# Designs tried in a protein design run: designed miniproteins, single chains, continued (2). Part 60

Each design is a single chain, and the fold is of that chain. pLDDT is the mean over its residues in the fold that is shown.

## One batch from the design tools (miniprotein)

Design m6064
Fold by ESMFold2-Fast:
Structure m6064 (fold): chain A 81 residues (1-81)
Amino acid sequence: ARLSSEELFEALKAAMEAAKKAYDEARAAGQSDEERLAVALAAARETLEKQGMSPDEIAAALAYIRRELEEEIARERERRA
């Protein structure tokens, strides 16, 4: 079934929280920026699939989450420079 706009927002929020948690755990484990991004996106995908989103909705949500995480990685790299 297709999600309502409110359900889509809640699903995206849950996916972003799952992604950031996975990213932070990977960072604490000493994984590379690429590995942190990969595990974060995998956690987000699993959360979105559990919420019953369509493949197109999942793709759009993952593109948004990826951009947010890439900005986080860029900020972390600037702190290391």
Scores: mean pLDDT 80

Design m6065
Fold by ESMFold2-Fast:
Structure m6065 (fold): chain A 91 residues (1-91)
Amino acid sequence: MSLTAEGRGTSVVFRFTGTKKNDSETVVAIVLSGADQPVTERKQEGKTSTATLVLPQDQARRARAVMYEKHADGTVTEVYSATADAVPVSP
């Protein structure tokens, strides 16, 4: 699994890649600081799950990216999380 963050002017692009390990479903979600609901979710497609989100830089600094693995019994496990605080922004 990997997380990549790329600055693009006034926006930040998050890219998450996960690999199907079992018959579980991998979900990638982006949550803003102080919010209880994700602003976006992407489910696994084929053997790999990938999500891309573009946010204004001010919102991106509050963003926490989370990768969940959802199991067949309905339970979820947080596999990875990262924030955008240290993302370089190219002019």
Scores: mean pLDDT 59

Design m6066
Fold by ESMFold2-Fast:
Structure m6066 (fold): chain A 69 residues (1-69)
Amino acid sequence: SLAARERLVGFLRLGGVPLSPAEEAALLDAPDPRAAAHELVNRHRAEHGLGPPVPESHIDTLVAFAEQP
């Protein structure tokens, strides 16, 4: 749902991933928000030299929480 995607955006920002308006819009419209969030996290990590990519499973907890009311 849109509300779950909006919560996921909020969780990414709280976790220190700054999303541009364009990146937020892309995540809200993504057919697979889990994969989109994983790409955004690893793009942020690469751009800031934060080490190797994290596996998609690291996003699972955030996605699960975003799906809760």
Scores: mean pLDDT 76

Design m6067
Fold by ESMFold2-Fast:
Structure m6067 (fold): chain A 80 residues (1-80)
Amino acid sequence: SMEEREKLEKEAEQAHKNNDYKKAGDYYWRLGLLYYREGNYTEAAQYFRKAAEYFQKAGDESKANRYREMADLYERKAAE
């Protein structure tokens, strides 16, 4: 729902302000999953990209690489 997306966005922004990059990445990943389930691949890719950036800031290279690959995949799918 729109309310769920707004809540996750707000929580991600708050985590960023608190320098909690792992939580910010987790919230952006959850936003990506919501858009993916709705078939909104462009928005899903954008949020997976953002999640990857925050996991990289957190030093979690494994999650950063995974979510970057997901972003690339859904960017390609959105172009179809």
Scores: mean pLDDT 87

Design m6068
Fold by ESMFold2-Fast:
Structure m6068 (fold): chain A 67 residues (1-67)
Amino acid sequence: KGKELYLEYTASKHGENGEGTALGPNVTGLGGPLSDPLENQVAAMMTTYGDKLTREEIEEIVEYLRK
């Protein structure tokens, strides 16, 4: 599910809860890319992770981060 995929692929840069680290900003749904409609967020992540993750897996990550 999205939390597990997030932890595997992105948490090393953005923190285990998306809270931000020195290597990556907070991604917990504050203004910016994650405040956009789901489709726009998925499309942006497909550009970065689409070679490693399916669209369904990316949608699960975005849903987790939008909580």
Scores: mean pLDDT 61

Design m6069
Fold by ESMFold2-Fast:
Structure m6069 (fold): chain A 61 residues (1-61)
Amino acid sequence: GAVEVGRITHELMREHGAIEGGLLGQKLFPLSPESLEAARYAAEEIRKIGDELQEELDKLK
């Protein structure tokens, strides 16, 4: 759901260094091991979708 999408976005931004996982980040978006597992699963699915879209775009060029 929307909460999971929010966690995925936060995790991706953190991994890309767009935000620092300091005290404020942990306070605003607390990540639990269970939530991280679900977020990683969804991130993998989003990555596959992104790869598929990229393939389509590459064929269009």
Scores: mean pLDDT 58

Design m6070
Fold by ESMFold2-Fast:
Structure m6070 (fold): chain A 94 residues (1-94)
Amino acid sequence: GALEERARELLEEIIRLGMELLRETEDYLRAIGLVLRGIGVLEDLRLTGDVRAALQEGLRVGEEMVELARREGLEDLARRAEELIERARELLAE
């Protein structure tokens, strides 16, 4: 459905932002862990169709990306992660 497609697109954007964070961060192990978690969430969505569970975990991944980016002064990546978090919250309200 439309909500599942929007959730999938949001998770793909979270993974792409995580890959950008991985290139810029000094804490590459934490960044790679966040990317792998994002991929796992997307895979779980494909297997289960559980949009709510996928958005909730995607939100948690996004929040940890904001924390890592802010800690290292990567303000553009932090802002973009916050925008993805807000979109996840909006989708969860539907």
Scores: mean pLDDT 89

Design m6071
Fold by ESMFold2-Fast:
Structure m6071 (fold): chain A 77 residues (1-77)
Amino acid sequence: MPSVSEQAEQLLSRIDQIIRDLRAGRISAEEAMERFKEILNEIRSIADELSPEQKRKIVFRFIRFIGELVEAELRAR
């Protein structure tokens, strides 16, 4: 039975996959943003069950994703 910790790690892994696909040119910045919104909704559904450390890891991963999105947009324009 997956724990909340395992669910959080799976969500972080999905963000890492979006970053890899974006960097490899497999998806557009727009598609990456839509996938990110989906993950954000899933995180919101488990937010009350997350530890402060897990919440912090998620926030820092989101900041990293935003940085990669900015770089992709700057390259496209």
Scores: mean pLDDT 79

Design m6072
Fold by ESMFold2-Fast:
Structure m6072 (fold): chain A 93 residues (1-93)
Amino acid sequence: SKADIDSTISKFQQIYDIANSVKDKVNDSDLNKSIFDLDISIGMMHILKGINADDSVYDDVINKGKKSGKKIVDILKDKVPDSAKKIQKILDS
């Protein structure tokens, strides 16, 4: 549904904001790439929403966003564990 898509965009934006807030302190190229890949997924979801795409069309973009979020958690869990835990809760919700 539109509400489910809006909820997923909001969750990905929250993950992006948390990761972006710590990226300069972590200074990790894989983190920066995963944050960038998540931003691309968010942008693609907005494009699909603008053209009134069917819910099924989002599945690939959502899966890519989730993979980026998981990579962010894996990088942050050792260096910034509190931020990693917040992101993991969002992914699990």
Scores: mean pLDDT 89

Design m6073
Fold by ESMFold2-Fast:
Structure m6073 (fold): chain A 98 residues (1-98)
Amino acid sequence: SDLQRALEELERIKERSPKAGEYLDKAEEYEKKAKAEKDEEKREKYLLKALIYQAKAALELAEAGADISDEEVARIREAVEEAEAALKAGKTLKEIVE
């Protein structure tokens, strides 16, 4: 099943890079907070935090030997830095993209 394959892949990710696994767990925590949040601005901040942790997990997987190009790694790193700076400045996702 798709769920069984996703769980097996998550286990493989955690085995290859415990740090990537930690970031994915943190991303899931923020996604759950976003789903429970009724305030739109707070929901967007939780979603942004989830995306940042997913991106950080991808960077840790690249260091562990995942097939991610150096160019893509550089782009992800830059996007994480900009997203973290925007979050610290209180900007919304719309203001970051436009």
Scores: mean pLDDT 77

Design m6074
Fold by ESMFold2-Fast:
Structure m6074 (fold): chain A 66 residues (1-66)
Amino acid sequence: KKEQQKKIKEVLEELSKLSENGDIDELIKAAIEKSKEKGLSKKDLDFIIDIIRGKATEEQLQKLLK
């Protein structure tokens, strides 16, 4: 659980750096690739994609980090 949360955070940090120059479709592609590299589950990937699309709340993100 804690290890998966750390991997999700790492992917989000990498995507945050890319987001200044990338569009949403490129961010989604990067999220898929980085999540696959770190061995994240489809559920964790879907959550990251929801964050990119603005469908996840900051409150949901805080719950994941606990």
Scores: mean pLDDT 69

Design m6075
Fold by ESMFold2-Fast:
Structure m6075 (fold): chain A 63 residues (1-63)
Amino acid sequence: SKADFLRERIEALKEYYKKGMDKETVIKELNALKEEVDQMDLDPETKARLKAEIDRLIEEVKK
């Protein structure tokens, strides 16, 4: 599903961050992904959950 595709991309960004990808790049990619979520034809609850997951990861990376 489209939601599964987005979750796969979130997991890929987590993996890249854990393996030493630059924080600024990870945050930029996460914000771009959040924008993609808004453009997708998904249920509003699913969009809210995906955005919350992305926001949590952004805050974790900012530490």
Scores: mean pLDDT 81

Design m6076
Fold by ESMFold2-Fast:
Structure m6076 (fold): chain A 58 residues (1-58)
Amino acid sequence: MAMTPLNQQILQENSFNLTQEDLEKLVVAANGDLGLLKTVFPQLDVGQRKRLIQEAEA
C-alpha cells in the first residue's frame, strides 16, 4: 500500500524509539492508561514523542 511520508516516519520512529522501558515509563506518565497512550502517541510528531519520553524519564 502507498503510505504517506508522515505515516512511514511515525511507524519507523515508534519502532526505533519505543523500548520496553520507554513504554513502561510512558504508561506511568499516562496514569496507566495504555489506550490513551496509544491514541496520543501516533498523533505526536517525532520531537513531541521524544519529549514525552524525556519527561517520563525525569
Scores: mean pLDDT 54

Design m6077
Fold by ESMFold2-Fast:
Structure m6077 (fold): chain A 90 residues (1-90)
Amino acid sequence: SDDLVRRAQVLLDMARDIGAPQDIIDAIQAAIRARPDQATLDALARQIARWIGERTRARHNDPTPISDQAVASTAAAIMRQADYRISQDS
């Protein structure tokens, strides 16, 4: 779907804005080229969410592992933000 490609492009811009590592940027670009489904976008959002959580813990020397529930919650917030950006451009 062209809408899913647009969501992936917004997700790419968001990842670049926060300084995500090249492996995450490459994964989003690969998904755009392959024309992503919703499951692929959800997986990419979870990958970004996990990296954010790990980076935050590393900066605070916090050994507490990030939970899958916390990753899912952050990923859902990332996708809501992407949908919001798309709605403002429409």
Scores: mean pLDDT 85

Design m6078
Fold by ESMFold2-Fast:
Structure m6078 (fold): chain A 72 residues (1-72)
Amino acid sequence: SAEDFENLKRGLRAYARDLVRANPDASLEELIARAEAAADRVGEQQGLSEEQTEALKEAAVEAVREEWAARN
């Protein structure tokens, strides 16, 4: 459902923020790559479409960039 998908995006955003906070010495590129890989894994596990998986990646990357900017 749309609510289930929104919950997945929310979970990935939370994961991405925690990833940035837990890895103070990691580069922005490394954090983005890890967040994208996590979104790919979730998409595969949940049987999401390519479009839905890309939307999860965008949400996760956005959360990384926001948390990175707040840190730096």
Scores: mean pLDDT 88

Design m6079
Fold by ESMFold2-Fast:
Structure m6079 (fold): chain A 80 residues (1-80)
Amino acid sequence: GKKVTLVITGADGSSINIDGILLSKKGDEFLVEITDEEDLKILKAILEKQGIKSDTNVFIVKGKLEGDTIYTNEKDIKPA
């Protein structure tokens, strides 16, 4: 996989950065593994707020890849 940074924008317009490993790409959808335990906790908490519960560290992220950064929104992330 390739090292990437996810820039995740929330409903309030604030963003957080989460580091991951890009496993695969299909159009605007990216399969990303989150390897940092604290980043994984943060992302799981964001998804739980949206009603999504998962015990995986691999996510499907819909967004835009620019260099090694994937720009996305909280609602465009789901468990793989």
Scores: mean pLDDT 86

Design m6080
Fold by ESMFold2-Fast:
Structure m6080 (fold): chain A 78 residues (1-78)
Amino acid sequence: VTAEELIRAAEEVAAETEARLTAAGHPEEGRAVRQEIIDAVREGAEELIAAGVSLEEVRRGLEAQGEAALKKALADAA
């Protein structure tokens, strides 16, 4: 796994999370969550690579974080 592969996976998950939040009427929150996901992976890429995590494990974790962020944003907007 490379930093580029991790960032690509983060961008894919972040874009999908942003699209879901935008569709729910929260485009600003969607953009913020997208940036948070990408920044977290950029900051943690070296540690993730050193830990030997698979790209699939990272993607699964990011998808779970995206779902949690979406749930929180929708709850906070109510």
Scores: mean pLDDT 78

Design m6081
Fold by ESMFold2-Fast:
Structure m6081 (fold): chain A 89 residues (1-89)
Amino acid sequence: MRKVTVSTSLTLDSEGRWVATGRAEADGGTVTLMFSVNGQPPAGVEASSSGEKSVATGTRRIEPGQTFRATAVTEDGEVVQGPEVTAPP
């Protein structure tokens, strides 16, 4: 069984727009990263990685007041949800 961790962060870009970042790390194998915005199901795969230490990362612009969550799916079908973050209004 591989250990998988998922993290989320929220930053302002140089133009004052909110940018959410999702990152998934796995101790080997393939990890697939997906994003959920404002509680909606993911529309598709944002990033994937494979290797002895797999790291998948991606960014998404969100609107003030929207929520963001990154979710990882491993090669063995395990689903790991990251923490939810909310862009300030």
Scores: mean pLDDT 79

Design m6082
Fold by ESMFold2-Fast:
Structure m6082 (fold): chain A 90 residues (1-90)
Amino acid sequence: KDEEILKEVLEILEQALEDVRNATSIEQAKKVIREALEKVAELKSKATDPETIQLLGEIIRMLVEALQKTDKDEIISLLERAIEKVREFL
């Protein structure tokens, strides 16, 4: 069940990365990150494995950090790092 949660998180982050790359403004990129953050937070509430909960907490912190960036490339870099962390656990 938690493996299914991680796969859903991976899909959310990969879609967010595509949407951020296609964003024409920093405000549009941040909207994508806020929507991804909401979805990941909901999935974390359903996780039961402590390692999964800890990983999703780290991913949430990275998404919150992305909202503080002023450069789209920095948001992309954080999303790529988040995706890699989830892949390492699958």
Scores: mean pLDDT 88

Design m6083
Fold by ESMFold2-Fast:
Structure m6083 (fold): chain A 59 residues (1-59)
Amino acid sequence: TPEELGTKIGTAMAQSGFTPEQTERVAQSVADQLGLSPQDKQTLVDAARQSATQVIQQQ
């Protein structure tokens, strides 16, 4: 699902040292490449940003 994909992207990017802002930009690009609807794109981007922020706060 878009949410599951977003969470995986956010977690992987944060663990690699990227910021939530960088993660959000990458998630937007991925959603565009997949041809997601505006709603699914927002779900993916929000999930990626949220998971990246959680990983960074736990470190």
Scores: mean pLDDT 79

Design m6084
Fold by ESMFold2-Fast:
Structure m6084 (fold): chain A 96 residues (1-96)
Amino acid sequence: MAQQLADDALESAKRIPISTIQSTVDSLEQMYKQDPSMGGILTQLAAGYVLLAASYLNQGDTKKAAEYAEKAIELAGPNELLRGTAQIIKDRALKA
């Protein structure tokens, strides 16, 4: 299941400009810093980092892909599916 979500993230990232993904992540980081108790913010930010990591991996920037995947793993916490998805993207970046 996490492998299918990683593949879906890689495909979705091809259709969205990286600048748009980065702007969304920047907004979510600001929201998280202001109120980390806001419902869903950690999950949304972790998902944003997964998409950003997938976008960098698609562009061949394996270092940035691994860095953002690692951030997603840290923020995913007990969300095993999100953490597993980020780990797969990180592993693919490290093997490239």
Scores: mean pLDDT 81

Design m6085
Fold by ESMFold2-Fast:
Structure m6085 (fold): chain A 78 residues (1-78)
Amino acid sequence: GPYATDDDLAERQVKDLTEKSVKYILEGNLSLAASYYSAAMIVATTVSDPEKSKKLQEEARKKVKEAEEEYKRRQKLL
């Protein structure tokens, strides 16, 4: 429709929560990062379009995994 859909708003929320999780992973606050990641995954599962829900979940998993790999890489260089 001519207005933002509930799925569009949920997508923005998933991306924001995922970005916060990534930030906290890179800062070494893994507990807070896990909380934001869990929230992102829950919001992604509430998206009514199953294909969009799946893509949002896969994107969040990918970004969090990449951040965890980068954090681990930085720790090995110390």
Scores: mean pLDDT 85

Design m6086
Fold by ESMFold2-Fast:
Structure m6086 (fold): chain A 66 residues (1-66)
Amino acid sequence: MELPEGVLTPEEARVLSLLAQGKTEDEIAEELGISKERVRELIDRAMEKLGFKSKEDLKAFLTGKK
């Protein structure tokens, strides 16, 4: 997979970092001070930009698993 540097916005990157730490959408929303709906939108946009089909694939990428 191709992942050029800077493809994600800072907000998208922060949400993905928290997902990589095992946080739920609720926990990410509370930590960042945003709504759960916003967290879901950021995850969806990140998946679209990176070409992932599921949150599981995205998490596997972030944790370094295949």
Scores: mean pLDDT 73

Design m6087
Fold by ESMFold2-Fast:
Structure m6087 (fold): chain A 101 residues (1-101)
Amino acid sequence: MEKLEKLLKEIEEAVEKARKALEAGDKAAARKALEEARKKLIELAKIAFKDDVLKEIAEILRVFGLELEARQAIDAGDTEAALAALDRMVELAKRLVEEAK
């Protein structure tokens, strides 16, 4: 599996861990899985746009924005909003992989 596709899989796995933790009511586990997804998504953005520093910075800021949105929803107990933010993180990862091709 190529490096970008491997990172996408790891992001999807981290997001799935966060979803399961949210369904179980485990906010601490959900936040930990969210942090794992964020770290991998930033790595993906750096690899995808290594030759376009402005695009790389813009995508990294988008990742932090989505993490903040998801974390605020988790802390508020808004499972629907948290799951929606996690879904957007996966869609962003898929877009970054496609744009890097």
Scores: mean pLDDT 84

Design m6088
Fold by ESMFold2-Fast:
Structure m6088 (fold): chain A 78 residues (1-78)
Amino acid sequence: MNLIEQAVKAAQEGDRDRAKRLATGALLSARREGKLEEVLEQMRKAAESLKDPEAQQILLEAIREAEELAERLARGEL
């Protein structure tokens, strides 16, 4: 499974911390490959496809926090 699929599963299981760590890892990997925008779009699409509103909220929150952390790392703020 790729990191996005693992983050989706963590969100479905209610594991907010794991979802955030996996989402952050996926975005950091994507940034190194110059694919940050593509991976962000894929993650948001995955969240929108979730049937459980609680899991969708957990994943969207994880994506938002992961994007913030990846941006701060790129600026050398971490």
Scores: mean pLDDT 80

Design m6089
Fold by ESMFold2-Fast:
Order: structure tokens, then sequence, then C-alpha cells
Structure m6089 (fold): chain A 110 residues (1-110)
């Protein structure tokens, strides 16, 4: 299913984050984002998790860049993508608002 594809794309990044293996998470994310053949869902999770790893390591400038790129992607994703994920318009707006709050927090640390 599409939900299974999303879970599979997320799983390697989530495992590294949960284990605190931030350097490995960043290296994996860099490799995925540099690969023009990588699936969109894998690139999406690479950005999301790399931003979280940078923040956890105190690299606020790199975290801010990843969160800004992620916000741009969320704003440009059409209704069809969220419908496929079973995400409502209300939940989409919540995701955008939470990401904007994280960006403002990181900006205050620079």
Amino acid sequence: TFADAVARARAPFQALLDQGRYDELIARSDAVLADPTAPFLEKFHALRFRGQAHRAMGDYSSALQDYRDLLTIHKFLGKGWYDLLGISEEERQKIIEELEKKIKELESKL
C-alpha cells in the first residue's frame, strides 16, 4: 500500500534518529538528497530527519535550512498528495504551523 511505502521510506531514518546516531543519519540523508534517482518520499524524509539531527547536534543554521526547504515542499504539495496519505486539510495546516514555529525557534538561536 502507499502507507506501507511511506513507512518503509521513513524506517531507516527513524531508526538512526531513535539510536542517536546523528552523524550516520546526516551521511545517509546527504547521499539520498544527492541522488537524482531517489524516490520523492525518501528525499522528503531525508530532509525532515537531517533537520532534526542538525538541531539535536546544535547546528542550528543547517537545521534552519533543512526546515525551510521542508516547509517549501509542504506548501507546494498539492491536495492529491495529502489525499493519498489520508491526511486532512486541517492536519496539513497543523504540520505547516508546527514547522513554522520550529523555524522561528531556530532563528532566535542565531
Scores: mean pLDDT 83

Design m6090
Fold by ESMFold2-Fast:
Structure m6090 (fold): chain A 84 residues (1-84)
Amino acid sequence: SLDDLIELNRMMLEVYQAVLEKYSDKEEISLEDLKKVAAELFPEKAELLNAILEAQDLDEDGKLSRSSLEQVINGLQDILKKLS
């Protein structure tokens, strides 16, 4: 449903924001860094969030740059503002 998609996008936004704050000195974030933060913030949704994170188009090293994550955060914030 639309409400489920909004909630999912809010959870993903919180994961991305938290990972960038937790690893403030890192230029590249690994899938494992994202999964650890997702499990910490939303333990009851870890399996769903892990499936979404694993479906991400990662670079050749299985990582996302800080700047790429900041762009994703901006995009999610814009989408959520329009849906809410």
Scores: mean pLDDT 80

Design m6091
Fold by ESMFold2-Fast:
Order: structure tokens, then sequence, then C-alpha cells
Structure m6091 (fold): chain A 62 residues (1-62)
């Protein structure tokens, strides 16, 4: 999880450096990723469905 998050940060950093997106846009994208993770934790964490949670995380970071 942390490694995928770091790679996503590096990807957004590159896009900001290249002028493809703004710092504010990158921040919003990270915020949305965090929101999706929190939703996945709430939905699958209560049901102890770790396989579905992992699949959801992979989709969020892809």
Amino acid sequence: MAENFRKRLEELDKKVENGEITVEEAGREMYEIQKKLDEARKKYGKNNDLDKFKAEMDKIYS
C-alpha cells in the first residue's frame, strides 16, 4: 500500500514538473484517492473481505 502511494506521488510530481497539471490539481487527485481508500476500508473492513479490499486498492492506484 505505502509503496503504491509513493509511486502515485512520484507520477503526479512528474506531471507537475512537466506542466501537465498544477500543484492544486495534484493535491485534489491525491485527496480523491484517499477518499476512495477510506470508502473501501469502510465497505470491506467491516466484512473482513480482504481480497476485495486488496482488489479495490489496486484499482485505485492503477
Scores: mean pLDDT 72

Design m6092
Fold by ESMFold2-Fast:
Structure m6092 (fold): chain A 70 residues (1-70)
Amino acid sequence: SVLEELKKVQKEIDELLERINELRQQALEAKRNGSDKAKDLEEEVKKLEKELDELNKKGQELNEQLLKEQ
């Protein structure tokens, strides 16, 4: 159902946001320490942000469908 798909997408969004926040904090710590890992962490964040954008788009479409079914 649309509701089940929306719940799945929302869970994936929540998980990505949590991971992005963790990686951002690690990147900040790495920058303070002058570590080369800061760049790798920033690249990973950028990658996950693109995935988040795609999931947000899908979530919006599913939410519009759900509103029509109510």
Scores: mean pLDDT 83

Design m6093
Fold by ESMFold2-Fast:
Structure m6093 (fold): chain A 64 residues (1-64)
Amino acid sequence: MSPELQEEIDLGVSLVALASARAAARSAGDERAAAVADAMLREAVETGRPVSMAELEERIAAAR
């Protein structure tokens, strides 16, 4: 597999995970977690860089 294709797959997985985290946070009424997930989703789309689940969890924890 090419490194470029792997990066696109990783980005796609990150976007789905971020969108799911945002939806779950909104459903739970956790507006801070939803805002963090939304900001990270926008950043990933704008930069094209995948985000790890650990980074998502760290940023949500820091916002609480």
Scores: mean pLDDT 76

Design m6094
Fold by ESMFold2-Fast:
Structure m6094 (fold): chain A 63 residues (1-63)
Amino acid sequence: ASEEALRRIAALVEAGDLAGARELAGTITDPEARAVATQLVLAGESPALAAHPALRALFEEVR
């Protein structure tokens, strides 16, 4: 299951380890989970996206 990978990616993004988050996101083969992982990484890279309420809720949901 990709749930553990998504939780790990969220934790890496929150810690500021965007390189680690991207690498882990690249290992996800499920298209839906990979889309979520990509959104989490993009939120960490963009202050505007990081401030979006839906993305903040997503971080809370995957923890």
Scores: mean pLDDT 72

Design m6095
Fold by ESMFold2-Fast:
Structure m6095 (fold): chain A 95 residues (1-95)
Amino acid sequence: NARKLALARETLESIARYFESEGDTEVAEKIRRLVEEGRLDEAFALAKDYLQEKMEEINKELEKTTNPEERRKLAVRYAVYGILLAAVDLAQSLV
């Protein structure tokens, strides 16, 4: 279904733009290249691996952080990456 494929590509592009906005330009470019090459399974795998890596980094930082404001900021970033991971899983289910 062309619509489902378009939604999957759009989701990957949106995630790549988010990574780019956070300074993660190399992973964003890799995702875009895989999408351009039609390698959607690899693009989804890369996006999921990277989101899981970021969430693990935040968990480790939370264990070391006692300041309430910094903990709040880390918790928000963790939640954002979790939402993006759920969106990636949903989009991959459409292909």
Scores: mean pLDDT 87

Design m6096
Fold by ESMFold2-Fast:
Structure m6096 (fold): chain A 83 residues (1-83)
Amino acid sequence: SNEEKIKELIKEFEKIIEKIRNSKTIEELKELVKKANEIIDELEKLGAEPELIRKLVSRLTAAALIAIGNLIDEELEKRKEEE
């Protein structure tokens, strides 16, 4: 059923969000964001409700922004700690 497929895709999306939170490079982050967007597109094609899509987009955006901030902070700390 479409509901079961939607549930499975949401579970895959949650795994990608967790990987985004633990990303160590900008290239890894880009690849994970691309995969998350592909899942969102598939959910839309399966007729997932617009409110669910908006919620997932917001969660992806928040996770990506936090991950970018962490990567920038790590790079800035490395530049300050030149021994």
Scores: mean pLDDT 85

Design m6097
Fold by ESMFold2-Fast:
Structure m6097 (fold): chain A 59 residues (1-59)
Amino acid sequence: SPAEALKKRLLEEAAVLLSEYGPGLSAADLARRLGVSPEVAAQLQARLVQSGFAGVKQP
């Protein structure tokens, strides 16, 4: 579906940004760079952590 395609693209773009700028990249910075709300950016970070993306481990 279009929603699934958008979600996949946002996750891929978030992973690239986190790998480039490091795990300390804030949800607000991620939101600004992706053009999404801070809440959506925080959900993307949580999803990447749950999927095993080591670069976004929460302390």
Scores: mean pLDDT 71

Design m6098
Fold by ESMFold2-Fast:
Structure m6098 (fold): chain A 61 residues (1-61)
Amino acid sequence: LSDEAKSLLQKAVSEAVAANPDASPKDILLEAKKIVEKADVSPEIKQQVLDAIDNGLKSLD
């Protein structure tokens, strides 16, 4: 992951936790995914972060 993608992922997860602090890790990642989809970043950075979140969701199943 690029530094920009890592920064976006960290920000999205932090915002997801702030929105629902009692949520399960899976619910936090689903909320982070919604935040990333609305982010005003390059398509390449957005896709890298979405792929990372999807891989995280698969590891939780």
Scores: mean pLDDT 80

Design m6099
Fold by ESMFold2-Fast:
Structure m6099 (fold): chain A 58 residues (1-58)
Amino acid sequence: SFEEMLEELAKEFGVPLSTVKQVASDIAIDEKKAYGLEEIEEFRKMVRKRLEEQLAKE
């Protein structure tokens, strides 16, 4: 599910689920589109990239 994807990213990056949810929300707003189950893989890549960028800038 969409929620499972966010939980997996939180575990992978060692960040709180709330952090991943915030990043996911920001991406959805920025891109001005709703992400359904069919777009979940593309959305996962966008969330992962933004998390990597945020952690690198610490």
Scores: mean pLDDT 72

Design m6100
Fold by ESMFold2-Fast:
Structure m6100 (fold): chain A 57 residues (1-57)
Amino acid sequence: SGELKRRAEALARRQREVEDRSRAKGLKPAEVAQALRDAVLVHQGELQQQREARLLE
């Protein structure tokens, strides 16, 4: 669906931006990897909100 496609594109764009900015700042690979994990956690947080809505009244 359009919504899922937009979410996937937003995550990919966010990951690219984080990677580019981290490299521009001269961060080490481990720091870049951590920033990418943080971006994934943001996406997972959005999914978790949907799951919580299913479990709550």
Scores: mean pLDDT 70

